# Ledger of designs, part 40: designed miniproteins, single chains, continued (4)

Each design is a single chain, and the fold is of that chain. pLDDT is the mean over its residues in the fold that is shown.

## One batch from the design tools (miniprotein)

Design m13373
Fold by ESMFold2-Fast:
Structure m13373 (fold): chain A 80 residues (1-80)
Amino acid sequence: SRLEEIKAAIRETIDAVLQSALEERLSLEEFEALLDQVRDAQLQTMRDAGVPEEELREAEAYMEELIREALEEYRRWLES
């Protein structure tokens, strides 16, 4: 389905951003700022593509959860 394709793309994007941040050893503040930029860009791209509001809400909720998980993982990595 379209929503599942969107969710898969979001997961791939956030995973790639997390990997890049780990490799570059970004600060937590830099990583948070990067994730905020990625979130805003992804949401705008979906709106511009005409994704319905219901699917946008689902995708946004999914993205926020993945971002929360990525930030928790990154904080733990920094504390190691």
Scores: mean pLDDT 86

Design m13374
Fold by ESMFold2-Fast:
Structure m13374 (fold): chain A 104 residues (1-104)
Amino acid sequence: SSDLMALLKESLKLAQEVISHIENKVKETGNPQIAKALSLLQAEVKRVEELLAQGKQPSDEELLEFSNFLISVSQWLLPDMNAEERAILEELIKKSRLIRDKAL
């Protein structure tokens, strides 16, 4: 649906903002666990963006896997983030939950 695709595009935009903040956090802290989370997030976002660039729509299974991944990684990162970064992560969790619910 057009609503699902709009939510997915908004979630990808928020995920890119999260990536930018995590890149800065890795540079500031040198934390290897945050660096690993960054690498995984970059890989998953790129995979979905490449599907969309090819004019392909993710399957319901791919949307469920992607949304669950974004929820999990965002929840894991929350304690290590400042107030501004937390607000972006919480919005990403919210939109990812909406994608998951529509893919079910």
Scores: mean pLDDT 86

Design m13375
Fold by ESMFold2-Fast:
Structure m13375 (fold): chain A 59 residues (1-59)
Amino acid sequence: MGYKKACPTAYKELVNNPSLPKKFKKAVENLCNGKSCDGSDEYCTTAILALSTLLKEME
């Protein structure tokens, strides 16, 4: 199962979040599509939001 089907909320946040670098988005999507991630949709969504917040604060 692809990342979008396994973690739809995390995938939506990853793709639509303008604060995340494009290289980071592509790397995470590729890793999760390869089924190398054993995380949950909730954990992945929280991690993406936390990183997005930190990146905004570092600007």
Scores: mean pLDDT 67

Design m13376
Fold by ESMFold2-Fast:
Structure m13376 (fold): chain A 82 residues (1-82)
Amino acid sequence: AARDRAKEALERMIEAAKKSPVAGDKIVEYARKALEALDAGNYDEALRYVSEAFNIALEAGDPEVQRAASEALVYLAEVKAA
């Protein structure tokens, strides 16, 4: 289901951020907040947190986190649309 894929993508983003030497801790923080928002049904909040993490990853030049955040945005949008 879209929710399960969104959760998996957020978990992948956390793992990628843990390996990042730049801004990793901040990205992990936003990804965890997005997971909490997703579990609470606050999809707009979850999307906002992932969007913030994606922007940080873009500025840091981390393609692995960018990819994971992009996947999370797609799946969170699917959850919200359902």
Scores: mean pLDDT 80

Design m13377
Fold by ESMFold2-Fast:
Structure m13377 (fold): chain A 68 residues (1-68)
Amino acid sequence: MEEKLERVAKAVQEVTGLSPEDARKAAEAILKGLEGNADEAIKVLQEMGATPEQASRALAEAVRALSE
């Protein structure tokens, strides 16, 4: 779990420029979104200051990181 969370957090940070702590919170939301709550993950990212485009890219990069 921590390894996946760290990979997703790094991807979020690179796409959005959020702090490591905010990127980790966003990564948790993304992992829960992949369990069927993707709209909530995008909403959380936008509340943290990400644009809709950055939120969508962060989700895509998270899926990519989890498949690597």
Scores: mean pLDDT 74

Design m13378
Fold by ESMFold2-Fast:
Structure m13378 (fold): chain A 66 residues (1-66)
Amino acid sequence: SVEEAVEGARALFEELLKSMTIDEAREAVRGYVDLLEKSGVITPEGAEAARAEIDRLAEEYKKKLE
């Protein structure tokens, strides 16, 4: 579902932040979401929602570092 795609991307992003910069984690998660969309594991709508949420989270985390 769209909700599951968003939550999966969020969980992966937070895990990657333990070892990567915010921008590196965002790019890695976006690449993974693209792969899942191309392989048919998630819908295009789910992929779009997941990318939007990751972009939002990356900006939120950057604000906390300023």
Scores: mean pLDDT 84

Design m13379
Fold by ESMFold2-Fast:
Structure m13379 (fold): chain A 83 residues (1-83)
Amino acid sequence: KAEEYRKKAEEYLSKGQELIEEGQRYEKEDKEKAAKLYLEAARHFGDAAGYYMTAGRTPENEEKAREAVKQALEAYEKARKLL
């Protein structure tokens, strides 16, 4: 089951990255939509961090969870600048 949670974390990271890319496309035409997409990305990155921690408390999973949290905070900051 640990491997399953790690794969879930990677899926959530990928979804978050797709949402960041989509948000960047809307920044010029619809700032509200871009901000919403960035907030959704932040949520996905947060979920990824949670899944890494659920997969097992190892140095590797802890580092990946911290990186996911950093990406969530960066996505939140992108949204804040547009609101």
Scores: mean pLDDT 87

Design m13380
Fold by ESMFold2-Fast:
Structure m13380 (fold): chain A 74 residues (1-74)
Amino acid sequence: MDRKKEEVLRQLEEGIKLAKEKGDEAMKSALETALKAFKKAVEEGKSVEEAIEIGERAGLEELAKKLGIPAPAP
């Protein structure tokens, strides 16, 4: 079970690193928000799949906010 969680964390952290290297501040902020939301969901006892969904939603909302696009409906 922990292996899937570790893989997701590694992918998010690598994504943040790549966004930082490319100077993509909007993507960096979105991925950092997704990582924080994912960690919080896992700490609250959510499944890895549910935590991924929560993280993805939080990241997309942050990305939309940074780009000035209306956030998707809740």
Scores: mean pLDDT 78

Design m13381
Fold by ESMFold2-Fast:
Structure m13381 (fold): chain A 76 residues (1-76)
Amino acid sequence: SSEPVLDELKELSVEERRRYALEMVEAWEAGTGDRETAERARRLIKEGRWDEAAQLLQDAGVLDEEGARELSRALK
């Protein structure tokens, strides 16, 4: 099942979705210390490259496969 917070992204403004995604990356960076992957994710998010950001976050373990698919779909 999709996490409810990801389903709500469909109803958010582009700015609210960007803020949410950036906060998620910040929390993950604080837990892992992986600054390079966090900076790459932030760049993709700020550029509006949501499918690439979702894939990177899945590869980094921030999102599972279902979460990455939902994030990519909801933010297009």
Scores: mean pLDDT 69

Design m13382
Fold by ESMFold2-Fast:
Structure m13382 (fold): chain A 119 residues (1-119)
Amino acid sequence: MSPFVQKMVEVTREFLERHPGPVSREEARRAAREAIERLKEFLGEEYPEMSEESREYLAQRALLLMLLSVRAYSQAELQYFTGVSSEEIQSLLDDGLLRRLADGRLVLAAPTVLTLALS
């Protein structure tokens, strides 16, 4: 397992431990932003050659995948929490990493987290 995947698991665990019950949408968004900044900091330390734009992009994608490992989300919720663009979500749909449910919510199309754990 890569050091980045280990950090993603740590950040997800800490988020769930701090938010074991119902939380406001604003509190959840604040926690999501904190998680992105922690992932960006980790990427900057482990991969100092990586650009700021690449770190932000990878951190946003990582958080999006972590959120989708927990439940289905509407596109608007994912964008609100992660800051990913509509174009990025469409790219993930086109690449077959995400799929849209009949109710319009997004889910992981493949067991991406399991695949990353086996890498």
Scores: mean pLDDT 73

Design m13383
Fold by ESMFold2-Fast:
Parts: C-alpha cells; structure tokens; sequence
Structure m13383 (fold): chain A 108 residues (1-108)
C-alpha cells in the first residue's frame, strides 16, 4: 500500500488523489495519515511492502525514520519518498507519476 504522511489534511488529500489516479490500473490502496507519530498506522494487516510519501520537514522526517525502523523489524519492506513543503499542484502530479512508475517496476 501507499501512505501519504502530511499534517496538512488538504495537501495530503491532493497528493493521495494524484497517486490514486496514477496507480488506478494497479489496484494499490492509497491512505492518508495526518499524525506522523502513528507508526503502527503506516501498515495494514498482511502488508509485506509499503510506500511512504512524507512531507519533508525535520520533525516529520524524524518521525517517519523511526516508524520505518520499527516496521522493518516486523519484516515489512519500506520505500520512502520526500514531498517538498513548498510543492505546487503541477509538481504533485509529476511526483505522483514518478512514484507510480517506481511502484510499477517494483511490482513487475
């Protein structure tokens, strides 16, 4: 699954919608988490691999790094993508396409 981590719910939803459009053919679920401290919430039961798109601020980066370390101890493979805090709508669409291509390659 793909998880978008951003305390700005409106921006998180825009990123998630762009990812859902880019991944529509793969059936990969996209979820939003606004509290970066919810490490357990990054994974669903049965997840073996997750992709995390996180807002690249020092506090969120540190929280995501701790969550990734924890999930890796559970045998979950985690790939992370940094989202610039000043990202525009056009850049969100481009980033979503980039992430979708990497996910397609990983699932092939």
Amino acid sequence: SVVVVDPDEARARRVAEALRRALADLGVPVRVITDPRDAVGLAEVGDRRIYVVYLDTPEIRAAVERAVEFLETLGIEVTVYALPPDITDAEIEALAREIAEEIRAALA
Scores: mean pLDDT 77

Design m13384
Fold by ESMFold2-Fast:
Structure m13384 (fold): chain A 99 residues (1-99)
Amino acid sequence: MAALAREKKELEVNRFIGGVLRAIGEVLDYSIKLIKKAKENPFTKEEIEKYRKDMEQKVKELIERLRAEFPDLPDEFLENLEKSLQKIVDWTIKEIEKI
């Protein structure tokens, strides 16, 4: 009986890790594609602002998705993850602005 409870917790942890890695991966994939597009054709200031807002909205949607899938997650964890994803947004915009 104890083994079944352990297996359920292991599956929940693995699902959680998978969800977090997927969220990070989606933001990084968007970042890389956007930088590549900017290198092919440099963006205007208006386009840079639009893409910043698009990325910030994507981060917010990914955090809300994780909150919905894992309601028992501490708010502090989701806040720290959102801050980490926002650093990817900031890095992406700085890289685009250098072009």
Scores: mean pLDDT 82

Design m13385
Fold by ESMFold2-Fast:
Structure m13385 (fold): chain A 111 residues (1-111)
Amino acid sequence: SEEKFLKLAKELKPILEKLAEALKKNDIEAAEKKLRELFGKLVELSRKLGLDIEEQKKAFWILLSIVASMVPEKRKDLLKLVAERLNLSEEEVEKKIKEYEEEAKKLEEQL
């Protein structure tokens, strides 16, 4: 489903960029709002593309890894925001972002 992930990433790119911008500005309320919007649109687009729940989860971590690469100086703020939203530790979020970092880089080259 590399083609489906690319379509998903292209359609969600404006939200990823706005999330990154909010993090760069230390606008945590805007960042949280964009993270919620990202979740909602990811679910909607995944249904349209016929992605199952495991593919949706994978796509989510790939997209967050792309955001982390856009704002390396705000990586800690991103980890905290995602950890709070998903009720995970920052260490668990970091592990997932690192797990999908290589796939995110390949996908980002096509954006």
Scores: mean pLDDT 86

Design m13386
Fold by ESMFold2-Fast:
Structure m13386 (fold): chain A 78 residues (1-78)
Amino acid sequence: SEHDLLSVFGQMHQKAIDEGDFDAARSIADITGLGLELLRQGASIEEVVKRMIEMARKDPNISDELKEELEERLREVV
């Protein structure tokens, strides 16, 4: 659901802030904003999750460990 998607990103954003990784936090916030815009334009949750994972993978500001955790948690949303 949209709620589950937002919950995952909110928790990952908070984790990045708590760890002092403000570059990763900004990237996660930007990806979240784009995902919300895609949902508002009528994209399915499955399409949004796939695109958000692709964006996170390509983002050098997000650590490999954080990428892995994000991907695992997003798979539970679909």
Scores: mean pLDDT 82

Design m13387
Fold by ESMFold2-Fast:
Structure m13387 (fold): chain A 74 residues (1-74)
Amino acid sequence: SLFSSVVRFSLLSEAVDAWLTLSKVLKDEEGAEKVQELLESTMKQLNSLDENDHTGLQELLDTARQQLAEIVAS
């Protein structure tokens, strides 16, 4: 539902921000790679969500994945 979607989005947004912050602070290529694996696993688990929930969460995770790639490259 919409209410459930908002709650899940908020929680995932917080978790993603924490993962990105840790990756930036460490600037550890190995650490960033592990965070990327966790994001990919999370995206796969979200495939069962309804269309509205899935779309919003996928956009958030895609953005995080792009930023992690930039951290690994630096």
Scores: mean pLDDT 59

Design m13388
Fold by ESMFold2-Fast:
Structure m13388 (fold): chain A 80 residues (1-80)
Amino acid sequence: MEEEAIRLLAEAAREEAPGEMSDEEIEEGARKAVEAVKKAAKELEKYGKGKEELIDILREEAENGNEPVQRAAELLIEMI
């Protein structure tokens, strides 16, 4: 699931900026984005907060993103 989210985010970035970034830069960016979401979820749990704030942000990204971003956001919500 995590690797699928990384793949979908990388696909979205390639569609958005074709030829502006290398494939390795895009993949690294996608991996960092997934790690950031996981870290945010852990921090919210550490402070006894619900993950609703993070889920709302991910849903907003899904609504405003292309199809691969929407699929990635749904997978990220399932992981947290």
Scores: mean pLDDT 75

Design m13389
Fold by ESMFold2-Fast:
Structure m13389 (fold): chain A 67 residues (1-67)
Amino acid sequence: SYKEDAIKTYYGGIWGPALTAVYSGRADEAIANLEGLYDSYREAGYEIGAEAARRVLEEIKELAARL
């Protein structure tokens, strides 16, 4: 699906910086930034960006809870 391929592309661009922030001791900042990004994409009606940000947010929250 072109939609799923687009979500994966945006996911990759969001994941790297978020992971770096978590391992730099800035997990709370990374989570807040991802929540803001998700809200911004939803407000703009950009479903692909919102879904990508939501997936990264869930995985980063799980990672941060384990550290």
Scores: mean pLDDT 87

Design m13390
Fold by ESMFold2-Fast:
Structure m13390 (fold): chain A 91 residues (1-91)
Amino acid sequence: SAKEHRLQASLDALERIKQVESMSREERLAFAQELKAEAQALLAQSTDPVLKKILQAAIDNLDKALASTDEEEMIEYLKTAITLLAAAKIG
């Protein structure tokens, strides 16, 4: 069901967020690149203007994470991007 799909996407996002907090900087950089590739692929396939806006916001946060020299800022941008990607997969 749509409700079960939304719940699973939310649980997956929470697990990703938890994993990001325990990652090294090198692992976070690799993960940010993987999430960016995923978001770009979804954006290229999407025709929904609301979904495109959410996916672009995810990409923007991932670019900020990749450019960040502060660990706390990088983690915050990654968490935001993960949340936005989950919202895109739900809607």
Scores: mean pLDDT 87

Design m13391
Fold by ESMFold2-Fast:
Structure m13391 (fold): chain A 81 residues (1-81)
Amino acid sequence: KKEAIQKLVLRSTGAAIRLIGDSIDTGDESLLKKAAEIVELSNKFLEALEKGDKEEALRLAKKLEEVSGDPSILEAARKAI
């Protein structure tokens, strides 16, 4: 459970950092907005887990997987829930 949460946070953070780097290199502000969305969804996921709202946590994890393109995020979320 703890390891699954850590893996999800690290994967999400890595995706956001890469998008921020790409936005600086290309000047594409849409990539920066996408990075911000990943950070917001990650924070909301942790809040949902703390509240014990498993349905909301799973919904947010699926959105994180869609935005990041990393299926390992949803796999980690299912183990954390």
Scores: mean pLDDT 84

Design m13392
Fold by ESMFold2-Fast:
Structure m13392 (fold): chain A 90 residues (1-90)
Amino acid sequence: SDAVLKEMESMMDEVRKSDTIDQMQKVIDDGIAKIKKIEKDTATADKLVASLRSAYNVSKDLYPNDPQKAATYLVERLQAIKTEFQQRAA
């Protein structure tokens, strides 16, 4: 849905503005909560939530002491997730 895509764009912008990994975690957690309210197809919502959670965890694990690199990697993963969601004729 267009609303999910706008939420993902908002998440990417907020991650870019984050100075700490904890701030990025809050952005992802808040975004997941909003997506669950917007996307009523449970299978689609669950897949998106799993992808978003995985993207955050990998970013944190690769760059635990480098918030700037973690943010850059996370934004790239969020962009890929958004592109895949669009390709599924959402």
Scores: mean pLDDT 86

Design m13393
Fold by ESMFold2-Fast:
Structure m13393 (fold): chain A 74 residues (1-74)
Amino acid sequence: SELDELLAELERLVEEAKAETDPARIRELLQRIEHLSKRLLALASRLQVPEEEYQRLADFASAANREVQAVLDA
């Protein structure tokens, strides 16, 4: 599904950011993660996914953004 594809892409970008050493590239990855997070949650809301699924996706997106921000702030 498109939700699964966006989730997989988000996971890939987080791992890419954790392996990256260039702060400028980490910032670009964070912007992409923020954009994909918004797309993922907007799509989930539009499709009216069950509340448990929406919460799972929201928690994952929040954690992803926090982890990459922490890498940048180090």
Scores: mean pLDDT 86

Design m13394
Fold by ESMFold2-Fast:
Structure m13394 (fold): chain A 88 residues (1-88)
Amino acid sequence: MEMLDGKEAAEALRRQAEEARATGTELGRALAERADALAEEVAKQEEVDFKEFLARATLAGAEAALEAGEISAAEAEAVRARVAATLA
């Protein structure tokens, strides 16, 4: 699993956020917002497991978007399935 310092993890999360925004979907926007928020938090940490943090950001973004009514339950389930496959 990829271990990064907090600044490297933050930069990688911001890059993932930009990729999510590039999809032009509402789900991509919600995921990007959560990835950016998490990037600010992890930038202060000395070492992080980037893959795990990216997975947490993706799940948190999907849940928040679902609660806000921005995505469907099916879209949130698809995100959870993709994250589970990535962590396996």
Scores: mean pLDDT 71

Design m13395
Fold by ESMFold2-Fast:
Structure m13395 (fold): chain A 68 residues (1-68)
Amino acid sequence: SMEEAERLLEETKERIEEAIKKGDLEEVSRLIAEFYERMAELKVPEEVRNRYMRELLLHTTKLIKEAE
């Protein structure tokens, strides 16, 4: 459901923040891939998947730039 996808987005953001703090960029990439796969398994509509991926990637990019 969309509520499950939204919760997954927030949980994934928190896990990515922890990975960035640890300097584990390999884990960041894994978490992003896992999020995409889980949204596909949940059959989230394409437009919603694209919005959530954009939000996740924007958030991740900002955190990485702030850590540099």
Scores: mean pLDDT 84

Design m13396
Fold by ESMFold2-Fast:
Structure m13396 (fold): chain A 120 residues (1-120)
Amino acid sequence: MFSDLPKEEQERIEKILALSALLMYNGYLATEDPKYYEMALKLVTILENKDQIPAEELKELVEKIEKALKLEDIEEQQEALLKLKPEIDELLKKYGIKVDEKAAEERLKKLKEEVEKYEK
């Protein structure tokens, strides 16, 4: 379970999921392409439901996300994250996690506001 992980690992997983969700949300705001919006909702839904996913499977997904975030260009990072859609869809389906669009969008807006507060 996620709660059984060391605090440092929990913080790393939460940060990587939050950053990837915001990256995709910013892609939507810039392009209005629904593929970015759908991915942002799914990533934030995993973040909010992390305790329902086995820690080992969550770590494997996060390692792939972190690898995508290490790419040089923002557009390359977004494209790499979009390629993870089948794995993310399968994970959500496997653990019966449904995307609540309204709740996920409200969480994305709060994450964006929090990041903007630290940049000022």
Scores: mean pLDDT 83

Design m13397
Fold by ESMFold2-Fast:
Structure m13397 (fold): chain A 63 residues (1-63)
Amino acid sequence: MDEVVLRAIEIARTAPSKEEAVKRLLEEFPNVSEETAQRFVDAVLAGDGEALRKAAEEIVKET
């Protein structure tokens, strides 16, 4: 659970663009929807802890 979230955060922070972050997230977690990946990347980039927690729960449910 925590490893999936940590990896997703790493992808969102290290990717050169939001579009690339979403693409890499979907490549590594193919069961995650594009909407969930976009919300997660947006939350990480905004530094919104509450939005990040919610989006992380969605990623875990879909993986």
Scores: mean pLDDT 80

Design m13398
Fold by ESMFold2-Fast:
Structure m13398 (fold): chain A 81 residues (1-81)
Amino acid sequence: MVTLEAELTVPKSKLAAVTQAWRDEILPAVLAIPGVKEVTLSIIGETETEVTLRITVTAESREAAEAALALALALIEETLA
């Protein structure tokens, strides 16, 4: 098992859109990657204008974990556009 983490900052005004996209689209897509076992999204900090999120991926291989993390980040970026 391999665990990888990434942190990203999103505008507080976009948090609702990001969390909805996470539940409805991103989490199912990432879990569909072969070898991915667990994926979590956590709020680890906030200011008046920004929220810092942490994505944690646990997978059978580093390649699966890296693919999952890259997909999650790409889909969040699309939600922010």
Scores: mean pLDDT 86

Design m13399
Fold by ESMFold2-Fast:
Structure m13399 (fold): chain A 86 residues (1-86)
Amino acid sequence: MDEVIGKSIDDVDLILSAINKELEKLGVEEKLPKHGVQQLLDEAKKNGIATDEVVLKGKDGKLKRIKITIKAKDGKVTGLEVEDLS
């Protein structure tokens, strides 16, 4: 996650890669679609913070409820959190 802090909020591919790495650590099998991450980044850019909750399939075949929070200031990422709420 530290690799995205201070990077451009418009660097969707870098941020998507970081989110997917954290999802893999949580045992999530599914990857987030780029368009969904783009919408979340657009909201964070406008409001300074964006949060979404998604249901994704785990590697054990069970569903996981995941919370993603992105914070931005002056066009840069200031925070990224990926949490398992299951």
Scores: mean pLDDT 82

Design m13400
Fold by ESMFold2-Fast:
Structure m13400 (fold): chain A 78 residues (1-78)
Amino acid sequence: AQAQAEQLRQQAAELMNQALAALKAGDVDRAIALVRQAFELLKQAVRLSVSDPAQAQQLIAQLDQDEAAAIAAIRAQG
């Protein structure tokens, strides 16, 4: 579980780098899609690595807020 969660976090980081590249290229829609994919992997990593359900729910809620803020910031640049 921990090794899989770490792999998901690494994949999410790679997707975020791709999202930044897409944003610099002016592809706002692709940047948003990549951000959504990255946050889905981060939420999966939480579910695999956090055994306390209440703590997992709080971390996922924070990730949902961070995802919404990131998408709003990308849209504001378009």
Scores: mean pLDDT 87

Design m13401
Fold by ESMFold2-Fast:
Structure m13401 (fold): chain A 96 residues (1-96)
Amino acid sequence: SLLDKIKEYLDLLVERGFITPEQAEELYKLLEKAINDPEALKKELNVSDRVLPQAVGAKAAELVGGDPNLPVFTLEGIAGNIGLIAFYLALHGKEP
C-alpha cells in the first residue's frame, strides 16, 4: 500500500540521518491522516481543500526540523498524492 511505501521511505530517511525516529513517526501519522481522513486534518490545520497539500507539506517540514525555504514551485503542476507532496517538500527543504 501507499502507507507501507511511505513508512519504508521514512525509515530510510532515519537510517540516513535526515530525520529522527520520533520525527518519522509524527510524519507518518500526518501523512496517514492526510490520506485516510483529509476532512479532519483540514479542520485541525484550519485550511481549505485548495491549500491542504501545501499545509501538509509545511507541517511535514516543521516536523523534520523546519525548513522555512520550502519552494512553492514544488507544488506547481503536481496532480496527485498529498503524501508524496509532503515527502518531497520535507526532503527537498533539507537539501542545499
Scores: mean pLDDT 61

Design m13402
Fold by ESMFold2-Fast:
Structure m13402 (fold): chain A 86 residues (1-86)
Amino acid sequence: SMAREEKLREVAERIARLLAARREEAGLSEEAARRGLAAAEKHSDKKEAAEQAKLLAEGVLTGDLSKVAEAIYLALKNNPEEAELV
C-alpha cells in the first residue's frame, strides 16, 4: 500500500529529526555510526542490511538527514516491529 509506505517514510523522517535534535547530547552517535559502517563492510553478503547501515553511518557522520531517513525507512519496511520504538 502506498499509504503504508508514505506513513513509514513520515516515521523515518521523524526519527531522523529526533536523532539530529539529540546529536549534540550524544557524542556516542558518531561512534555508533562508525561501528555500523564497520559492521556493514564485514557483512557485505547481506546486501540489504549493509546498505541500511552504510546509509545511516554516512547520514550521521555528514549530517545528511535524507540518508538517515532513508536508512530508517528501509529498516522499518523490513522490520515492522521497530516502528513500535516511535
Scores: mean pLDDT 62

Design m13403
Fold by ESMFold2-Fast:
Structure m13403 (fold): chain A 92 residues (1-92)
Amino acid sequence: SAAAQQLAQQLLTGLEIAVSVARAGLKVDPRLAGESAASLFREIAKLVPEFREVALETAQRLLEAARAGDGEALLRAVEEGRAAGEALAAQL
């Protein structure tokens, strides 16, 4: 349906923004990058109920990586969150 296509597009757009913020921010401030990306995943959770659980889990992983100053864990968490969201978008 048109509504499902719009929801899939909103999910994909949100994921691209979150990944871009994480990647760009990681070079300047890993903590801020993780906190910002986590905030974006929390917004995606509000917009896409079907992705809520994975989005909130990804946000938590991003906050933990940010707190630890672990850029590799941060990048892994955001990329795995993106992959899960892309898989869901393909099924909408």
Scores: mean pLDDT 87

Design m13404
Fold by ESMFold2-Fast:
Structure m13404 (fold): chain A 107 residues (1-107)
Amino acid sequence: MKTVEEIVNEINTLIENNTLTLEKALKAIDDMLEYVKSHQLSPEETGLLVGSIMDMLFELLERGELTQELLDKLIELYELLLKKATDEDVKKGLESGLEMLKSLKEG
């Protein structure tokens, strides 16, 4: 299983090299889901994951490659992060992100 830092670095490299695909994005989210299910994240680790998710979402949105499958997985990840969050500022950030993702899914 990949660490938060390894997942974030992999996503950043894919974006920088313009090699990010929907398949690679879905795999990265699955890696994040697996990590979050088995680990308690710090506020800093949550911030790193959220940052990478937003960068990836923005890239795919600009390219017109955003799919319902990707949005569903991102919503699942955000709901899991929110359920595990204990810091109120982190919870507020996650709630705002989740509202944005749900809005994108509705069109």
Scores: mean pLDDT 82

Design m13405
Fold by ESMFold2-Fast:
Formats: structure tokens, sequence, C-alpha cells
Structure m13405 (fold): chain A 96 residues (1-96)
């Protein structure tokens, strides 16, 4: 149990590092008023949260987590998929 928790935490930390690294150029643009960059930051954040939830739920490796993150980032390029994901994440945050 405790060993698995530490491994999950390390995977989450590495996933967060990847998201932050990809977010850095977008943060500067968003702060300058680039709405497209701000929306892309939201997509990266949503994809990262979804991948992190799957890591916690299924004890995934970093390789599996990164694959889910990349697949979700691709799916969230669809405006309808993105809007649905944001609504679901907001609903979960409000409940807990």
Amino acid sequence: EEEKKKEVEKVIEKLQEKVFKESEPLVEKALAGDAAAAEELKRLTAAGIIAAEEVYKNNLSLEEAEKIYEEKLKELQDPEAFAKAEAELRARAAKG
C-alpha cells in the first residue's frame, strides 16, 4: 500500500513537470492577452488532471500516464469534448 502510494506520487510529480514544461511558453502569451494561448493552457491542465486521476485509480506507470495525457490533449482539441471535460471537472470539484 505505502510503496504503491509513493510510486503514484512520483508518477504524478513527473506528469506535472511535463505539463508545466509544455505550459511555460503559453503562460507568457496568455499574460500578454493571447486568448488562444489561455485556452490551450486550460486544455493542458484538463488533460493533466484526467491523466492524474487515471494514475490514482489504476496505479499507472509514467509511460501510461503520459500516453493518456497526450491522447486527452488530442481529444480536447475538439471544442465540444473540451467543454464537456471542463464541465465534468467543475462538477467534481464542487462535490468534493
Scores: mean pLDDT 79

Design m13406
Fold by ESMFold2-Fast:
Structure m13406 (fold): chain A 95 residues (1-95)
Amino acid sequence: MIDKSEENLKRVEEIKKELEDLKKANTPAAQTAYAGRRLIDALRDALGVTKEELAEMLGIPKEAIDEFDRAVEEKDYDRAAEISQKIMEALEKKL
């Protein structure tokens, strides 16, 4: 739906900027957050699910993904990395 509206275009630009900022930070925490962001996006695209549906499938609170997004926005890469690790552990249990 990224080609459908101005709102979707803004969202794509925001995600791109977040990924660039994470990549530029070049710390272990930022690298873990970057990997987690890519994994969430790739998994959602592959499964065709929303954030809420993905959280339900993994058995984690939907708020965890929202908290991850917020931590990345606030450049709190340590918190983002911690949440990313929890998501990866949940994924390993389900797959």
Scores: mean pLDDT 69

